# Ledger of designs, part 5: designed miniproteins, single chains, continued (5)

Each design is a single chain, and the fold is of that chain. pLDDT is the mean over its residues in the fold that is shown.

## One batch from the design tools (miniprotein)

Design m16142
Fold by ESMFold2-Fast:
Structure m16142 (fold): chain A 95 residues (1-95)
Amino acid sequence: VDELIREGERLLREAERYVELGREYLEKGDLAKAKGYASTAISLARSAIGLFRKAAELGTPEQQRRAQELIRRAEEVRREAEEVLAEVDRKQSAL
């Protein structure tokens, strides 16, 4: 279970970094890179959620509570990445 949480946290940190990259390239007007980074962040966040859900099923009540907090954080990161994608789509439609 601790390995599931640790791997999920690794993927979540990577997803957070990719959201930042997506926003950076969005600001620079590189819509293709912004879309790529945001899409990767969504995939990483979903993978992290899957690992945290498995940890919540197999873990102690304390591990389950920690996993649920991490699921909420990963869902927030996924939402932020989806916002980057929506902004890319808006800018592409305006061109």
Scores: mean pLDDT 86

Design m16143
Fold by ESMFold2-Fast:
Structure m16143 (fold): chain A 95 residues (1-95)
Amino acid sequence: AAEERRAKALEAFRAALAAQKAKLAAEGPTEAQQKMLLLLEAALRILEAEPEEKKRIIEELAKKLGLEKETIEEFVERIAAEIEQLATVFEEEAA
């Protein structure tokens, strides 16, 4: 049950991200917008990845964006919290 709600929240988040990416691509994204989209896409991959792959993704992203690994880890934790909050909303809609 809880895992199903989280999966639904992740799917909704991915759909929203894909829609936003398509909209920004049509308008020509700024460098800041492109970096934010990369961070969001990477955060989703990190949350679903095995521990070894998780470390690899964080290291590659830190190098690519010129950020500290800790900054990326904090961002991923924030996105995880937002997904958990969204899962709670889906639970209340099922009443």
Scores: mean pLDDT 75

Design m16144
Fold by ESMFold2-Fast:
Structure m16144 (fold): chain A 105 residues (1-105)
Amino acid sequence: TSSSFQRMVDASQRDPQGSQDINRTVNDTRDAIRQGDVDRAVSLSQQVRDQVYQLTGSRDTAQDVLAGMGVYAAQQGNIDAARRIQSQISDPSYQSIVQSSIDYS
């Protein structure tokens, strides 16, 4: 969402290193998804969740980032990774975003 995006922008200005670390872990997660390494993708997605929460103080922002990774997994055809990332999301609206991508993959 636009509010989650703004929180990430604001947080990156306060902690550029933390923002760079998140971007690295997100890229590693996407690589694991593309390679079909579900266990590594799930583990890295948990790290991204924790890093986003540490950087922003916002569980909503962390769930938005997780939803984006779940959508990416579904779009890559890695439905197992998409479902396991979705299981880390407690907000039904973000769960629904991932589910829609799974249903249309």
Scores: mean pLDDT 86

Design m16145
Fold by ESMFold2-Fast:
Structure m16145 (fold): chain A 91 residues (1-91)
Amino acid sequence: MEEERRKREEEELEEKIRRAGELRLIAGAAIAMRELGLSKEEVIKELVEAGVPEELAREYVERAEKLDKEEVEKLEKEADEIAKEVKEELE
């Protein structure tokens, strides 16, 4: 049925958008801590003020803290690849 197919495609698209956003926020948190010298608490506060739930903001910052420069670059590349796939599906 067309409704079930549309719902599945919509859920897959939403998952991709959410994943790309998640990866960008984690990469941005790592950059803020390493390049800008912000504390973990300051980055959590900025993410919460940007609309990220506090629990997710803490998770993103903890993941970001463990990343080296090459891992941050990999997350940014993965987010860009997902964003390109989403754009191709919407066009």
Scores: mean pLDDT 77

Design m16146
Fold by ESMFold2-Fast:
Structure m16146 (fold): chain A 95 residues (1-95)
Amino acid sequence: SYMDEVKAQIDKALAEVTDEPVDPSLLEEAVLAEDMYGIVKYALQSDPSKSPLVAKALEAIAEYKATGDPKPLIDLAIEYNVDEGMRLIQRAVGL
């Protein structure tokens, strides 16, 4: 399922995150590109005090770590990129 693919991308990003700081603009680009790996990796390597988007992404990642539910991260991508996120909506509904 598409949700299994999304979970695999999130889990890969969590395994590959580093302590190297990145610019929050990389997270914005990943959200617009619907790149779940990039969203998770760049959110964790960004300063939440510099970007409300980083703070929201970190909350969604914390929810995923607690529940295994990728929906908050999918919803974040949809909210930020409504038209391009239609594919994520279709995948979420297909569960």
Scores: mean pLDDT 81

Design m16147
Fold by ESMFold2-Fast:
Structure m16147 (fold): chain A 100 residues (1-100)
Amino acid sequence: SSEVKALLEEFKKRLVEIFEEEVKKYKEGKISLDEAIERFERKALGLLLELADRLRAAGVSDEEIAAILQTIGKVLREAIEAFKKGDFEKALEILRNMPV
């Protein structure tokens, strides 16, 4: 549905925004790389839980929600691995190209 697409696009946009915020704090010397990664992971998990609740409210089945969350989880793992390597450009590209 158009509502589901809007929820997924909003999730992806917010995820990119929090990633860029944590990278900026690291580059400005405000936090360590490990702290930036931990903060991003915590915020991303919070957004993922909120997305699951909103998809249920929009009438998406638990089976479809599970499939969406599995896809997002794989993308998040790949982005976090790039982030841990200091490859911020690759991590951002992975997040922006999330298949939602």
Scores: mean pLDDT 91

Design m16148
Fold by ESMFold2-Fast:
Structure m16148 (fold): chain A 66 residues (1-66)
Amino acid sequence: GEEVLERIRELVRAGRSQEAIRLAKEALAKGLVTPDQVLQMLQALLEEGIGREAALAVISAVIALL
């Protein structure tokens, strides 16, 4: 789970929102991460002020799966 969360973080920081969304959805579907883990990581990125648009896009996609 940890390696997948780190990869999602890298994609969000790089502004690669579609790849980050796809990886997050796949990881959630496979049970490799929980929605809470993904949302907490994205909240931390928003506080850093980097990749804000990508982070918000992934948050919206994750919430839509709940």
Scores: mean pLDDT 82

Design m16149
Fold by ESMFold2-Fast:
Structure m16149 (fold): chain A 91 residues (1-91)
Amino acid sequence: MKEKLEEALEKYTRALIAFGGITEEEKIKELEKEKEEALKLLEKEGADWEEVVKQIEETLAKGAAALRERLAELDEESKAGALAALAEIEA
């Protein structure tokens, strides 16, 4: 289950980076570090891996639905980020 949780967190992190149009190495590394710290904390606390994965997947699905609804209202730059995030979520 750790592998599935790591994949879910990786997908979430990539979606955030894509949505924000984040190209700055420092900010990308900060988000990746937060992901690693969260994973380590969950592992230490003995969290319910299945429940955490479900929560991440539900958050991603809700985010994808909201992005699709708002695509027509976004400027070109924000729309590009939203489409990139949707690609990461739907992969």
Scores: mean pLDDT 71

Design m16150
Fold by ESMFold2-Fast:
Formats: sequence, C-alpha cells, structure tokens
Structure m16150 (fold): chain A 99 residues (1-99)
Amino acid sequence: LEEIEKEVNEKMDKVMSNPDDLSLYEEAIKFLEEAIEKLEKEYPEDEKAKELIEKLRKLKVGLEIMLIQMKTTDKEETKAKIEELLQKAGDKESLAKLK
C-alpha cells in the first residue's frame, strides 16, 4: 500500500510541476485506474486498501475534470462533460453544486 501511495504522490508532483502537459494528466489517470484495479484484485477485504481506492477514485475524477477543462474552450460542452463524469463517479455533492 505505501509503495502505491508513494508512486501516486510522484505522479501528482509531475502534474503539479508541469500543469500544461496534458500527457502527464493522461498518464496519471491511467496509473490511478491500474492501481485501483490492482488493489481491488489483490486486497478485496483490506479496509486500508478500500480507503486508498476511494482516495484514488477521487483523485482520478479531479484529474479528468482538469483535463476536460484544458482540452475544451466551450463552456457548455465542458459543463456537460463534467456533469456526465461526476454522475458516473457517484459524486452527488459536486454534481449538485454544478447544477
């Protein structure tokens, strides 16, 4: 678990240091997806793994929102894509604020 958390922090540091590099956001999102899948397969009954999965899912959604905002200049299109993403992620609080 600590190894995965360390790698996540390193990926996030790269994104934060190079905020205009879209490829780093895509790499971070892919890494988070792979990390979540690995944790669900290897540690399905571990409470710490479940907490980490929840944190990684929230980070992934945040990065996906930022990537959408960077890729599109259309305000209505951006809003629609963010609403769809938040609905799929189950983030009802953020979705309610966007409405």
Scores: mean pLDDT 73

Design m16151
Fold by ESMFold2-Fast:
Structure m16151 (fold): chain A 88 residues (1-88)
Amino acid sequence: SELEKYIEEILKKLKEKNYKEALETFEKGLAYAEENEDKYPGLKERLVKGVAKALAETGYKEEAKKIVDEEDPEKQVELAKEILKKLA
């Protein structure tokens, strides 16, 4: 799926410590999720969960936990964006 490709690319960029490209890929994935939310419910939540998992796998477990502990998908997006910006 298109969303899965964005999540895989974010994980790859985080493993490479290419935080700027990880952020850019997240922003593209977010735009895709927002544009397709009516057709495919839950894309934004799936993207944010994918980012949290990628962060946990690349050594940012506390940052990942902050995203997962947030129950509001809009606030999860804001947290994910802020975390990636701080790493970039």
Scores: mean pLDDT 84

Design m16152
Fold by ESMFold2-Fast:
Structure m16152 (fold): chain A 92 residues (1-92)
Amino acid sequence: MTKEEIEERIKKLYEVFSKSKSWLLQELADIAKRLLEEGVPEVSEEVFKAYLNYVKNNPLLQMVVDELTKPSGLSREELIEAIALLLAAYRP
């Protein structure tokens, strides 16, 4: 994925998450904001797919996804992709 494609996706996630009262969505919004301010890295398709698999196979992250469906208004699949993208861009 190009830097421009990632920036547009993260910008949309920031707008969705920042409007929520969920503390965890606010934390994700802060991560998105930091990435937008510091400069979004380029993410390869391989790295993104690796983080998609990581989120899908991590029980704690699956609990997070389930808790965030209602407050975000996003589907479970959209949240998995959102968290995977933020992790791939942030690369902790």
Scores: mean pLDDT 81

Design m16153
Fold by ESMFold2-Fast:
Structure m16153 (fold): chain A 74 residues (1-74)
Amino acid sequence: MVIEYAENGVPIVLGPNYVEALEGAKSLGKDAIGLKDTGGYFTAVVVRDGEVVGEAVASTRKDAIEEALKLLEE
C-alpha cells in the first residue's frame, strides 16, 4: 500500500485491489480517496467520515483523481 497526497492535501491510498484501497482510505479517519488501477481504467473511491460517498471512473489516473476531488468539494 502506498499513500500519496493531492495538491489540496487529500490523501490518496493506492491499493492492489478495491478492498485494500477502500480499507486504507477508511483507516485514515478523514476525507480520503482510494485509487485502484483496473487494467485499462482507474476507479477512485471517495470516503468521508468513514463512509463511501461516491466513485469516479476514468481512463487516466489524473482524471479519476480530479473527478473524485469534485465529489469532496460539494
Scores: mean pLDDT 77

Design m16154
Fold by ESMFold2-Fast:
Structure m16154 (fold): chain A 108 residues (1-108)
Amino acid sequence: AAAPPPDPRRGRTVLEVDMDKLSDAEFAELIAALTDVLLSNPGQRLLVLLRTTTPESAAKAAALRDALEAAAARAGNTLEIEVVSGPPAEAEAAAAELLARYEAEAAA
């Protein structure tokens, strides 16, 4: 592209969450906050990247996915949730690839 690309997070919600570090209270707050974002921005696209390294954090990621998919369906939003396991560099590479795909779809 000849022009500098816009910030892909501007006007879109992109979130990376380390599920291993999330307390039960923070988990509940995250569900509430993301539900509010989905309901406040009908027709918008939300990308959530969930990082897990333990079975417990993987279970929390599944519960978060279910809650957000229900909220997105009610709001008429498109929700993309990716669960990534591994070192931070692999998570960053996966996030960059998903973000590039989001930009390509938005530009089409």
Scores: mean pLDDT 68

Design m16155
Fold by ESMFold2-Fast:
Structure m16155 (fold): chain A 86 residues (1-86)
Amino acid sequence: PLSPRERRALARFAGVTEEEALRNLRRLGARSLEELLYRYIGDREKARRAAELIATTDLSLQEIGDRVGVPASILARAREALRLGE
């Protein structure tokens, strides 16, 4: 089960309710924000760091991308997938 912090992070990241974010995460076949990000980033350490920054800060996608070494466009694609449940 996801922690309350991670549920709030998913909702804030996607700009949807916690319930909608969890439903969309399930539709995408991902168990966590880190797992979803890993599918787009392809690097487990970078995905873990990006998920932590999303959960613990209010940094923009550009700022997170710069700190992690990932293009903001990749993070934006993951965010859109979570928002829409693709």
Scores: mean pLDDT 88

Design m16156
Fold by ESMFold2-Fast:
Structure m16156 (fold): chain A 94 residues (1-94)
Amino acid sequence: SLLEKAKVILPDSEENKKFQKIMDEALKKAVELYEKGFTREEAIELAKNGSDEEQIIAGALAIIFRVENKKMTPEDLEIIQKGLEVIRKKVKEE
């Protein structure tokens, strides 16, 4: 499945467990949106103008686009990095 192909596994630690949970939930949502025809342009809009949760989902969508299309653009990488930074901030605030 797309979810299995895109899943990120991190070293076992409390902070990484929280990160992993947020990432897994975002990837699941991203797969659902991708299967419904969500575009790269819409993912870019979420990354630029969305909430923290939407920026995380945009990063997960960029990973899905990479897995399915077997390529990564510089903009995809920037969106992924922004999403990861938002997750790290959430993990620190909890």
Scores: mean pLDDT 76

Design m16157
Fold by ESMFold2-Fast:
Structure m16157 (fold): chain A 69 residues (1-69)
Amino acid sequence: SSRIQESIQDSQDMIERAKKIPNEDLRERIIRESQGAIEAARNGDWVKLSEEVSDAVGYEIRAIGEEID
């Protein structure tokens, strides 16, 4: 399914962006949730995918907010 591949790619892109985040705790959380999203997408678990993506996005928004002083 193209939707599964898109979800995996989006989460992989988020992991690559997260590697550059100075806040180690937020970086680790984004990577962990994004890895969970990839696993959920591969398993067709849309509920878990939605939860993991929402958590990862929330942490990424917080990291961006910390960089905007």
Scores: mean pLDDT 85

Design m16158
Fold by ESMFold2-Fast:
Structure m16158 (fold): chain A 94 residues (1-94)
Amino acid sequence: SPEEAVDAVIALMAEHPEDKAAFATLAFHDLALRIEDPERALELMLRIASTIEDPAVLDEAFEQAARLLERDPRLSEEEKRRARELLEEVRAAV
């Protein structure tokens, strides 16, 4: 489930603190695109964001996730817009 995947990502981030931004980047990208319910997507993304204590690491993760979304040629402009809006809501909540 997405919840189990988020738990696994949080565990990986704890085990590999040097790669926190990279794991968070990939998780934000995937959750913003794959979870159809925006409230559920926000909840799961906030669970990941809340484990990142360093604001610079969190900012890096958001910036890299936004960059991946913008540069993905497989995504429609509507999919990119929705994912960007979810990222900005999470960023505003932390």
Scores: mean pLDDT 86

Design m16159
Fold by ESMFold2-Fast:
Parts: sequence; C-alpha cells; structure tokens
Structure m16159 (fold): chain A 85 residues (1-85)
Amino acid sequence: MSKEELERLAKISLEAARRTGAPLSVAARTLAELEGKPQEVADEIVGLPPQELTRLRREFEESDSSPLEEEIDKVVEALKKRGEV
C-alpha cells in the first residue's frame, strides 16, 4: 500500500469515527471490510502516531472532502447498521 492510500483511508476512518462516536479501530476495520482490504490495513491506521492522525484530520478539514464523502457515508451507515455505535 502506498503512503498516500494509507493516509486517504486514515482520513476516512477518522471522520467516520468522529461522526459516529465509534472507536478509530472499529471505523478502520469496517472501512477495510467495505473496500476489500486486509485487516492489517486497519491495524496500520490505528498504529499511526497521534501527531500524524492530528495532521491528517486537519488536512481533511482544510481540503475538498467531496471525493471522500461517499466512502465516509458508507462506513458511517455500516457502523450504525451493525450497532457498533
């Protein structure tokens, strides 16, 4: 996986977790399942340093989030449907 792809998936996971109140680990695991990625990807997202997670969240807030909104909505709906929140 590229660094850019990992950062994209981390931004989606962080925003889905924020919108639902779910733990980041649960949001990242759900995203990995929905995108057909191995669960090691979720572990990699959760294992990012706090400074990196803060930077990625800020970049998401400051950039056009439109390309990520569909994926975020899918994770949010999956979390609600599964009762994980």
Scores: mean pLDDT 80

Design m16160
Fold by ESMFold2-Fast:
Structure m16160 (fold): chain A 122 residues (1-122)
Amino acid sequence: MRKRVLVGVLDPSNPKQAAVKEQVVAYLESRGAEVHDWDLSLLPEADLVISDEYPGVIAALLAGTPAILLRLPELRTPSSEAIEAFYADHPVLLEGLREGRITVVHSLEELFAAVDAYLAEH
């Protein structure tokens, strides 16, 4: 069955972030997934959310959708550490981590492995 995956909005004006998004989308499509840019209206029909944005991951978990949180060096900004600290004790994120509904990835290799694991189980 073809999986629907929402990918969080990356900054297309940043060449490193644009390249990451292109690689993520290409990998998902090569695995037969249907890929859409993150859109709240599509969330009820999504099988998986992949995002570097904490609010989008939280929204996915509240909808019952599993998520992959992108913590890649190429996506980091000067505000990244402050954002991570702000969300470090968020109850929805902590529960999602305990239940295995969030996977945190730090590289494209880890992301591709997490995608393959998700698709193999479904």
Scores: mean pLDDT 81

Design m16161
Fold by ESMFold2-Fast:
Structure m16161 (fold): chain A 81 residues (1-81)
Amino acid sequence: SKKVHVTVEDPDEQSAEAALRIAVGMRERHPDVELEFTFRNTKDRSGLEAALRAARALMEAGAAARVRVYDKDGEVETFER
């Protein structure tokens, strides 16, 4: 099976929303591709909150198999199907 891993560094609300749109589109057009995301936020709380909202949205939509969210101190949360 094909697996694609996407890393988003220092996400804001706009980049998090873009990741969700891309993932949903990929799942609809290429349902055989397994998507995994890593969001790494090293800057501020607003980026972390945007990443967590995007991670939940990705999992709820069934668009990603796994999403990992990191801050500067390490892993904050991992979402898995």
Scores: mean pLDDT 79

Design m16162
Fold by ESMFold2-Fast:
Structure m16162 (fold): chain A 108 residues (1-108)
Amino acid sequence: MKTATVVIKLEIDEEVYITVRATGAKSGKPAKVTAYLDGKKIAESDDGVVTVGFKPEDKGKTLTFQIESEDDEIVVEIIVTDKNFNVIYSERLTLKPGETVELTAKKP
Protein backbone atom coordinates (compact mmCIF):
# COMPACT_ATOMS: atom_id res chain seq x y z
CA MET A 1 0.00 0.00 0.00
CA LYS A 2 1.49 3.35 -1.10
CA THR A 3 0.69 5.57 1.91
CA ALA A 4 2.47 8.73 3.13
CA THR A 5 1.69 10.46 6.44
CA VAL A 6 1.65 14.14 7.45
CA VAL A 7 1.50 14.86 11.20
CA ILE A 8 0.61 18.41 12.27
CA LYS A 9 0.89 19.61 15.86
CA LEU A 10 -1.77 22.28 16.48
CA GLU A 11 -0.09 25.21 18.29
CA ILE A 12 -2.75 27.77 17.24
CA ASP A 13 -5.14 29.11 19.91
CA GLU A 14 -7.78 30.54 17.55
CA GLU A 15 -10.31 29.21 15.02
CA VAL A 16 -8.53 27.97 11.89
CA TYR A 17 -9.21 25.89 8.80
CA ILE A 18 -6.62 23.45 7.46
CA THR A 19 -6.84 22.42 3.81
CA VAL A 20 -4.75 19.58 2.37
CA ARG A 21 -4.51 19.02 -1.40
CA ALA A 22 -2.71 15.85 -2.50
CA THR A 23 -1.96 14.77 -6.06
CA GLY A 24 0.19 12.01 -7.60
CA ALA A 25 3.28 13.76 -8.99
CA LYS A 26 3.55 11.62 -12.18
CA SER A 27 -0.11 10.79 -12.92
CA GLY A 28 -1.71 14.08 -11.80
CA LYS A 29 -4.46 11.94 -10.20
CA PRO A 30 -6.08 13.03 -6.90
CA ALA A 31 -4.85 11.09 -3.87
CA LYS A 32 -7.09 9.62 -1.16
CA VAL A 33 -6.77 11.80 1.96
CA THR A 34 -7.95 10.73 5.43
CA ALA A 35 -7.72 13.09 8.43
CA TYR A 36 -7.45 12.01 12.09
CA LEU A 37 -7.52 14.20 15.20
CA ASP A 38 -5.77 12.48 18.14
CA GLY A 39 -6.34 9.15 16.35
CA LYS A 40 -10.07 9.71 15.63
CA LYS A 41 -11.09 9.83 11.96
CA ILE A 42 -12.69 13.23 11.22
CA ALA A 43 -12.64 13.49 7.40
CA GLU A 44 -11.95 11.51 4.23
CA SER A 45 -11.85 12.37 0.52
CA ASP A 46 -11.08 10.50 -2.71
CA ASP A 47 -10.80 13.75 -4.73
CA GLY A 48 -7.50 14.89 -3.22
CA VAL A 49 -8.86 17.74 -1.06
CA VAL A 50 -9.80 17.78 2.64
CA THR A 51 -10.66 20.90 4.67
CA VAL A 52 -11.08 20.60 8.46
CA GLY A 53 -11.92 23.28 11.03
CA PHE A 54 -10.35 23.64 14.48
CA LYS A 55 -11.27 25.67 17.54
CA PRO A 56 -9.00 27.17 20.26
CA GLU A 57 -9.70 24.13 22.50
CA ASP A 58 -7.98 21.91 19.89
CA LYS A 59 -4.58 23.53 20.65
CA GLY A 60 -2.06 20.86 21.61
CA LYS A 61 -3.85 18.11 19.65
CA THR A 62 -2.25 16.15 16.80
CA LEU A 63 -3.77 16.21 13.32
CA THR A 64 -2.70 13.30 11.08
CA PHE A 65 -3.29 13.01 7.33
CA GLN A 66 -2.90 9.61 5.68
CA ILE A 67 -2.41 10.05 1.93
CA GLU A 68 -2.79 7.15 -0.50
CA SER A 69 -1.63 7.26 -4.11
CA GLU A 70 -0.52 4.82 -6.82
CA ASP A 71 2.39 7.18 -7.65
CA ASP A 72 5.88 6.91 -6.16
CA GLU A 73 5.76 10.63 -5.28
CA ILE A 74 2.85 12.66 -3.92
CA VAL A 75 2.64 16.46 -4.05
CA VAL A 76 0.96 17.75 -0.87
CA GLU A 77 -0.12 21.35 -0.30
CA ILE A 78 -1.10 22.39 3.23
CA ILE A 79 -2.88 25.71 3.76
CA VAL A 80 -3.89 27.06 7.17
CA THR A 81 -6.36 29.97 7.18
CA ASP A 82 -8.02 31.95 9.95
CA LYS A 83 -11.82 32.28 10.18
CA ASN A 84 -11.70 35.17 7.66
CA PHE A 85 -9.75 32.95 5.17
CA ASN A 86 -6.47 34.85 5.55
CA VAL A 87 -3.53 32.48 4.99
CA ILE A 88 -1.45 32.24 8.19
CA TYR A 89 0.68 29.22 7.16
CA SER A 90 1.31 27.26 3.96
CA GLU A 91 3.61 24.39 3.03
CA ARG A 92 4.27 22.36 -0.12
CA LEU A 93 5.79 18.89 0.22
CA THR A 94 6.75 16.02 -2.08
CA LEU A 95 6.33 12.73 -0.22
CA LYS A 96 7.29 9.14 -1.06
CA PRO A 97 5.47 5.97 0.09
CA GLY A 98 6.24 5.19 3.73
CA GLU A 99 7.37 8.76 4.56
CA THR A 100 6.12 10.55 7.66
CA VAL A 101 6.59 14.31 7.89
CA GLU A 102 6.00 16.24 11.12
CA LEU A 103 4.96 19.91 10.97
CA THR A 104 3.85 22.49 13.54
CA ALA A 105 0.95 24.80 12.66
CA LYS A 106 1.63 28.06 14.53
CA LYS A 107 1.42 31.78 13.92
CA PRO A 108 4.66 33.29 12.52
Scores: mean pLDDT 82

Design m16163
Fold by ESMFold2-Fast:
Structure m16163 (fold): chain A 57 residues (1-57)
Amino acid sequence: HMHPAIERLKEFLKYGGEELFGVKPDGVLDEETIKAIQEKLGLPVTGVADEELIKAL
């Protein structure tokens, strides 16, 4: 891991994010997964795990 936001997203997916947003944790957190979460939350779809995304989780 290199970025704290990435670790928080992994925790979200591991502990229930897939149930809430329909995003399956396949062990890989990539740009498409981040975009899918942003779209589900109604955030701007940037593909970057920023503070706004982390705050919305």
Scores: mean pLDDT 61

Design m16164
Fold by ESMFold2-Fast:
Structure m16164 (fold): chain A 85 residues (1-85)
Amino acid sequence: SKGEVIGRVLLHELREYLASLPLSEEQKEALLRIVEELARAIAAGDVERARALFERLKELLSTLPLSEEQKEAILRGVESAIAAV
């Protein structure tokens, strides 16, 4: 389905981006966990769950030592994927 393709692309792109960020492995794993849940919700076409997970992602990102530009890149990618479903 369209959602399955979008979710898979999002997960792949964010895995690569997160690998490049100056974060601990523990912090990267926490981000990947929520991104994997987001990708599954998007693949299922569950927009309500995807939006709820997007809010959790925003909360998690607020606790991490990332620039506003780095946070916005992650959030924009996810928001675009949700909008495309």
Scores: mean pLDDT 87

Design m16165
Fold by ESMFold2-Fast:
Structure m16165 (fold): chain A 130 residues (1-130)
Amino acid sequence: TNLEERVKRAKEVIRENRALLEHLLPQFVRHVLPIIKELVANGVIGEEQQEPIIELITGTVLEGVDKELSINDVVFQVENLLRELGIPMEYFPLFDNLVRGLYSGLLRAKKGRRVPADLEVLVTEGMILS
């Protein structure tokens, strides 16, 4: 399976979970996009890779929640994805925090509970779930 096929699968998973992502995905994108833009500015990734990377991370977290994986297992899977994409380990803590926030928010949404507008609250909740 090549990168293009993995991105296509991630897009399908995102589409199938649109209702769970409605309030979370805009918050996640807002916070992850500055990190992604810095990776482009530093020549780590190409401009064309920005959306695919966000889709791959989102898909990985969605599948992890669906499979009832622990938050630490999902963080580990995303770190492995970042490593495969050639992203330096110095960026991993920034992604780890956002992944914890997305995971926590998805658990709330899946239970029909209110999702906070502040991603920082969800990140803190994700750290407690660890």
Scores: mean pLDDT 84

Design m16166
Fold by ESMFold2-Fast:
Structure m16166 (fold): chain A 83 residues (1-83)
Amino acid sequence: MEKGVREAIAILEAIARVASPEDAARLAELIARAREALAAGDREGVERALAEADELAAAALAKMTPEQLEKLKELLREVIEKA
């Protein structure tokens, strides 16, 4: 579980680096919440934070330009290679 959660967080961080400043700030807050819950052993807190982050990430992706999507693909390649 911990490895899967860390991979999900890394993907969300990649999305935040490309998203609008507003979406990036909100994603960063949800990522921090997920990390705090993970450190506390709070499985429900992790699941809730990641679910909220996933919905926000999906909305952010839908608003992305082709240029933003290409940058995201490069960042996600780095995440996958390091996983």
Scores: mean pLDDT 81

Design m16167
Fold by ESMFold2-Fast:
Structure m16167 (fold): chain A 107 residues (1-107)
Amino acid sequence: SEREKKIADEIVKTLQELVKKLREASKYLSPEAQKEVNELIDEANKIIKDIKEGKISLREFVRRVTILAEKVRDFISKYYSQIPEELAEEIDKLAQKLLDLVREIRK
């Protein structure tokens, strides 16, 4: 539906902002944490590419975004001490926004 397309577009924009903030966070991270953040960035970029190219269903898109958002929240919890508090809070809020948007698409 047009409603689902608009929410999917908002999810893509939120994923792009998340990638930007995760790249900012990488400057503060240990080598082990940098490896994990790069894996999260790569997954976000893959999700964006796959949905834009029509390679995944809306259902698979929602599933992958949900898993990514949960992984990002776990990452922030694990490496909170390495990241400036304001940046960590911004990243957690973006992950929560993704979870809220995927709930809206399911209605």
Scores: mean pLDDT 90

Design m16168
Fold by ESMFold2-Fast:
Structure m16168 (fold): chain A 67 residues (1-67)
Amino acid sequence: SEKERVVKEAETLLKLFDEAIDNNDQQQVEKTIEALRKVLERARELGVDPETIEQLEKAIEKGKEYL
């Protein structure tokens, strides 16, 4: 389903985001935040579970604080 696809995309991007933070890669953090924002919009449209939406929102906030 489209929801399952979006959840998997979110999981992948969250992992890449954590790796970018750990590696102190500012450029990769910026790229990952942009991708996370797009996935968050789709997740909200599709009514993905609140836990996944919260994880995406927290990652974006953390990335903004990091930059």
Scores: mean pLDDT 85

Design m16169
Fold by ESMFold2-Fast:
Structure m16169 (fold): chain A 105 residues (1-105)
Amino acid sequence: MEEILAEIERLIAQLRASPNPAAKRVAYDLEVLLALILIFETLAKKYGMTKEEIDGFYESLKKQLEELRKFVEKEITDPADRQLALRAIDLLEEYIEKVKEKVLK
């Protein structure tokens, strides 16, 4: 899990460093989604959230990642930035599943 998180953070940093405004926007959206995942993990544990509440939150995040994927495919024309963005989305989807499993025990 820690290795996946480190790779996501590295990919976000590379997108943020891009001269392409669309790539910088994707970096911002990915960082916001990652922050939401980390905040929710803490709160779900602290407040004893139900499986239904946990499932609902992560399904909402997956929907946001699907919309971000569509944005990348439409707006990012540079192949290198596109590859970085799509890889970051794939890893964040994997990270969501691992965090969800951990929160659900």
Scores: mean pLDDT 85

Design m16170
Fold by ESMFold2-Fast:
Structure m16170 (fold): chain A 72 residues (1-72)
Amino acid sequence: ALKEALEYAKKIEELAKKLGIKAKKKPVEIFADPQTMAEGLKKMYKEMKENPKKAKQYAESALNIAEGLLRR
């Protein structure tokens, strides 16, 4: 679960970079299990691929989630 969440976070970061999006992470406290986070990040990644115009907000959310998972 954690490994899957981190892989999707990395894919989102690379996609945002290809789209020229500069996403700034914001301090967000995330209280959810790694499986739920992996599913959320996977959904955000698919949405970014289908709707590039919304990619910036998804990239920012995904970066905040990934940072929260790494801080345990």
Scores: mean pLDDT 66

Design m16171
Fold by ESMFold2-Fast:
Structure m16171 (fold): chain A 61 residues (1-61)
Amino acid sequence: SLADTVKAFIDAGDEAGIRQIANALRALGLTQLADELLQAVKAGDKDRAKQIAQQAAQQLS
């Protein structure tokens, strides 16, 4: 799932992977969630980042 993919990138510290997900969310019109995801990752808030990823996955389902 999208949430599992984002979790894997966060746990690995894969900034390029997270950037790719954020760009994909923006392309799908989920700009607010993309910005919130990047903010949470920048803050080191892994729990918030995972929560935002779950919200994005639900909106894409």
Scores: mean pLDDT 81

Design m16172
Fold by ESMFold2-Fast:
Structure m16172 (fold): chain A 105 residues (1-105)
Amino acid sequence: MSEKERLELEAEIHEGLGLIAESLGMYDLALEHYEKALELYKTLPDNEEGVAKTLVNIGKVYAKQGRYEEALEYYEKALEIYKKLGNEEGIKEVEKNIEEVKKKM
């Protein structure tokens, strides 16, 4: 396994652990794992989709905590990346999440 493949696997593991923690209502633990995944993805070349997806997951946790301004900040960062990539599905998901948060602000 290359170092790149190992770091990508570590990022995916942390993203998965974040999702599990979030499902259990362990939001601080979910954020810790998502932030670790984000750092790992940022060190990897050409993994902008992993960065964007992790930013969406962080935003969703902040939204669940009622921290709507922080949720919006992370969603907007993810939206910029998805727009750069031309990822229509990612754009639509993030725009929907932004709309839902703005309704609660």
Scores: mean pLDDT 89

Design m16173
Fold by ESMFold2-Fast:
Structure m16173 (fold): chain A 75 residues (1-75)
Amino acid sequence: SEKEKIEKEARKLFDEAQKLIDSASSLTPEQQELFNKVLDYIEKALSYIRQGNVDKAKEYVEEAKKLLEELRKLL
């Protein structure tokens, strides 16, 4: 289902964010702030999935992807 697809994508983003940060030797305050935002948006997406609001969950997954790509460029 669409709900399952978005949930799986959110979990994948979480795993990728963790791997990206784990590979870094140290984080600047800017990198840490972006990482925290990525995690926050993933948690919000999962919360909206639990509430049955798939459209809001998609929005947060898309924003988390954009922030993760910004973080990736800074590392």
Scores: mean pLDDT 84

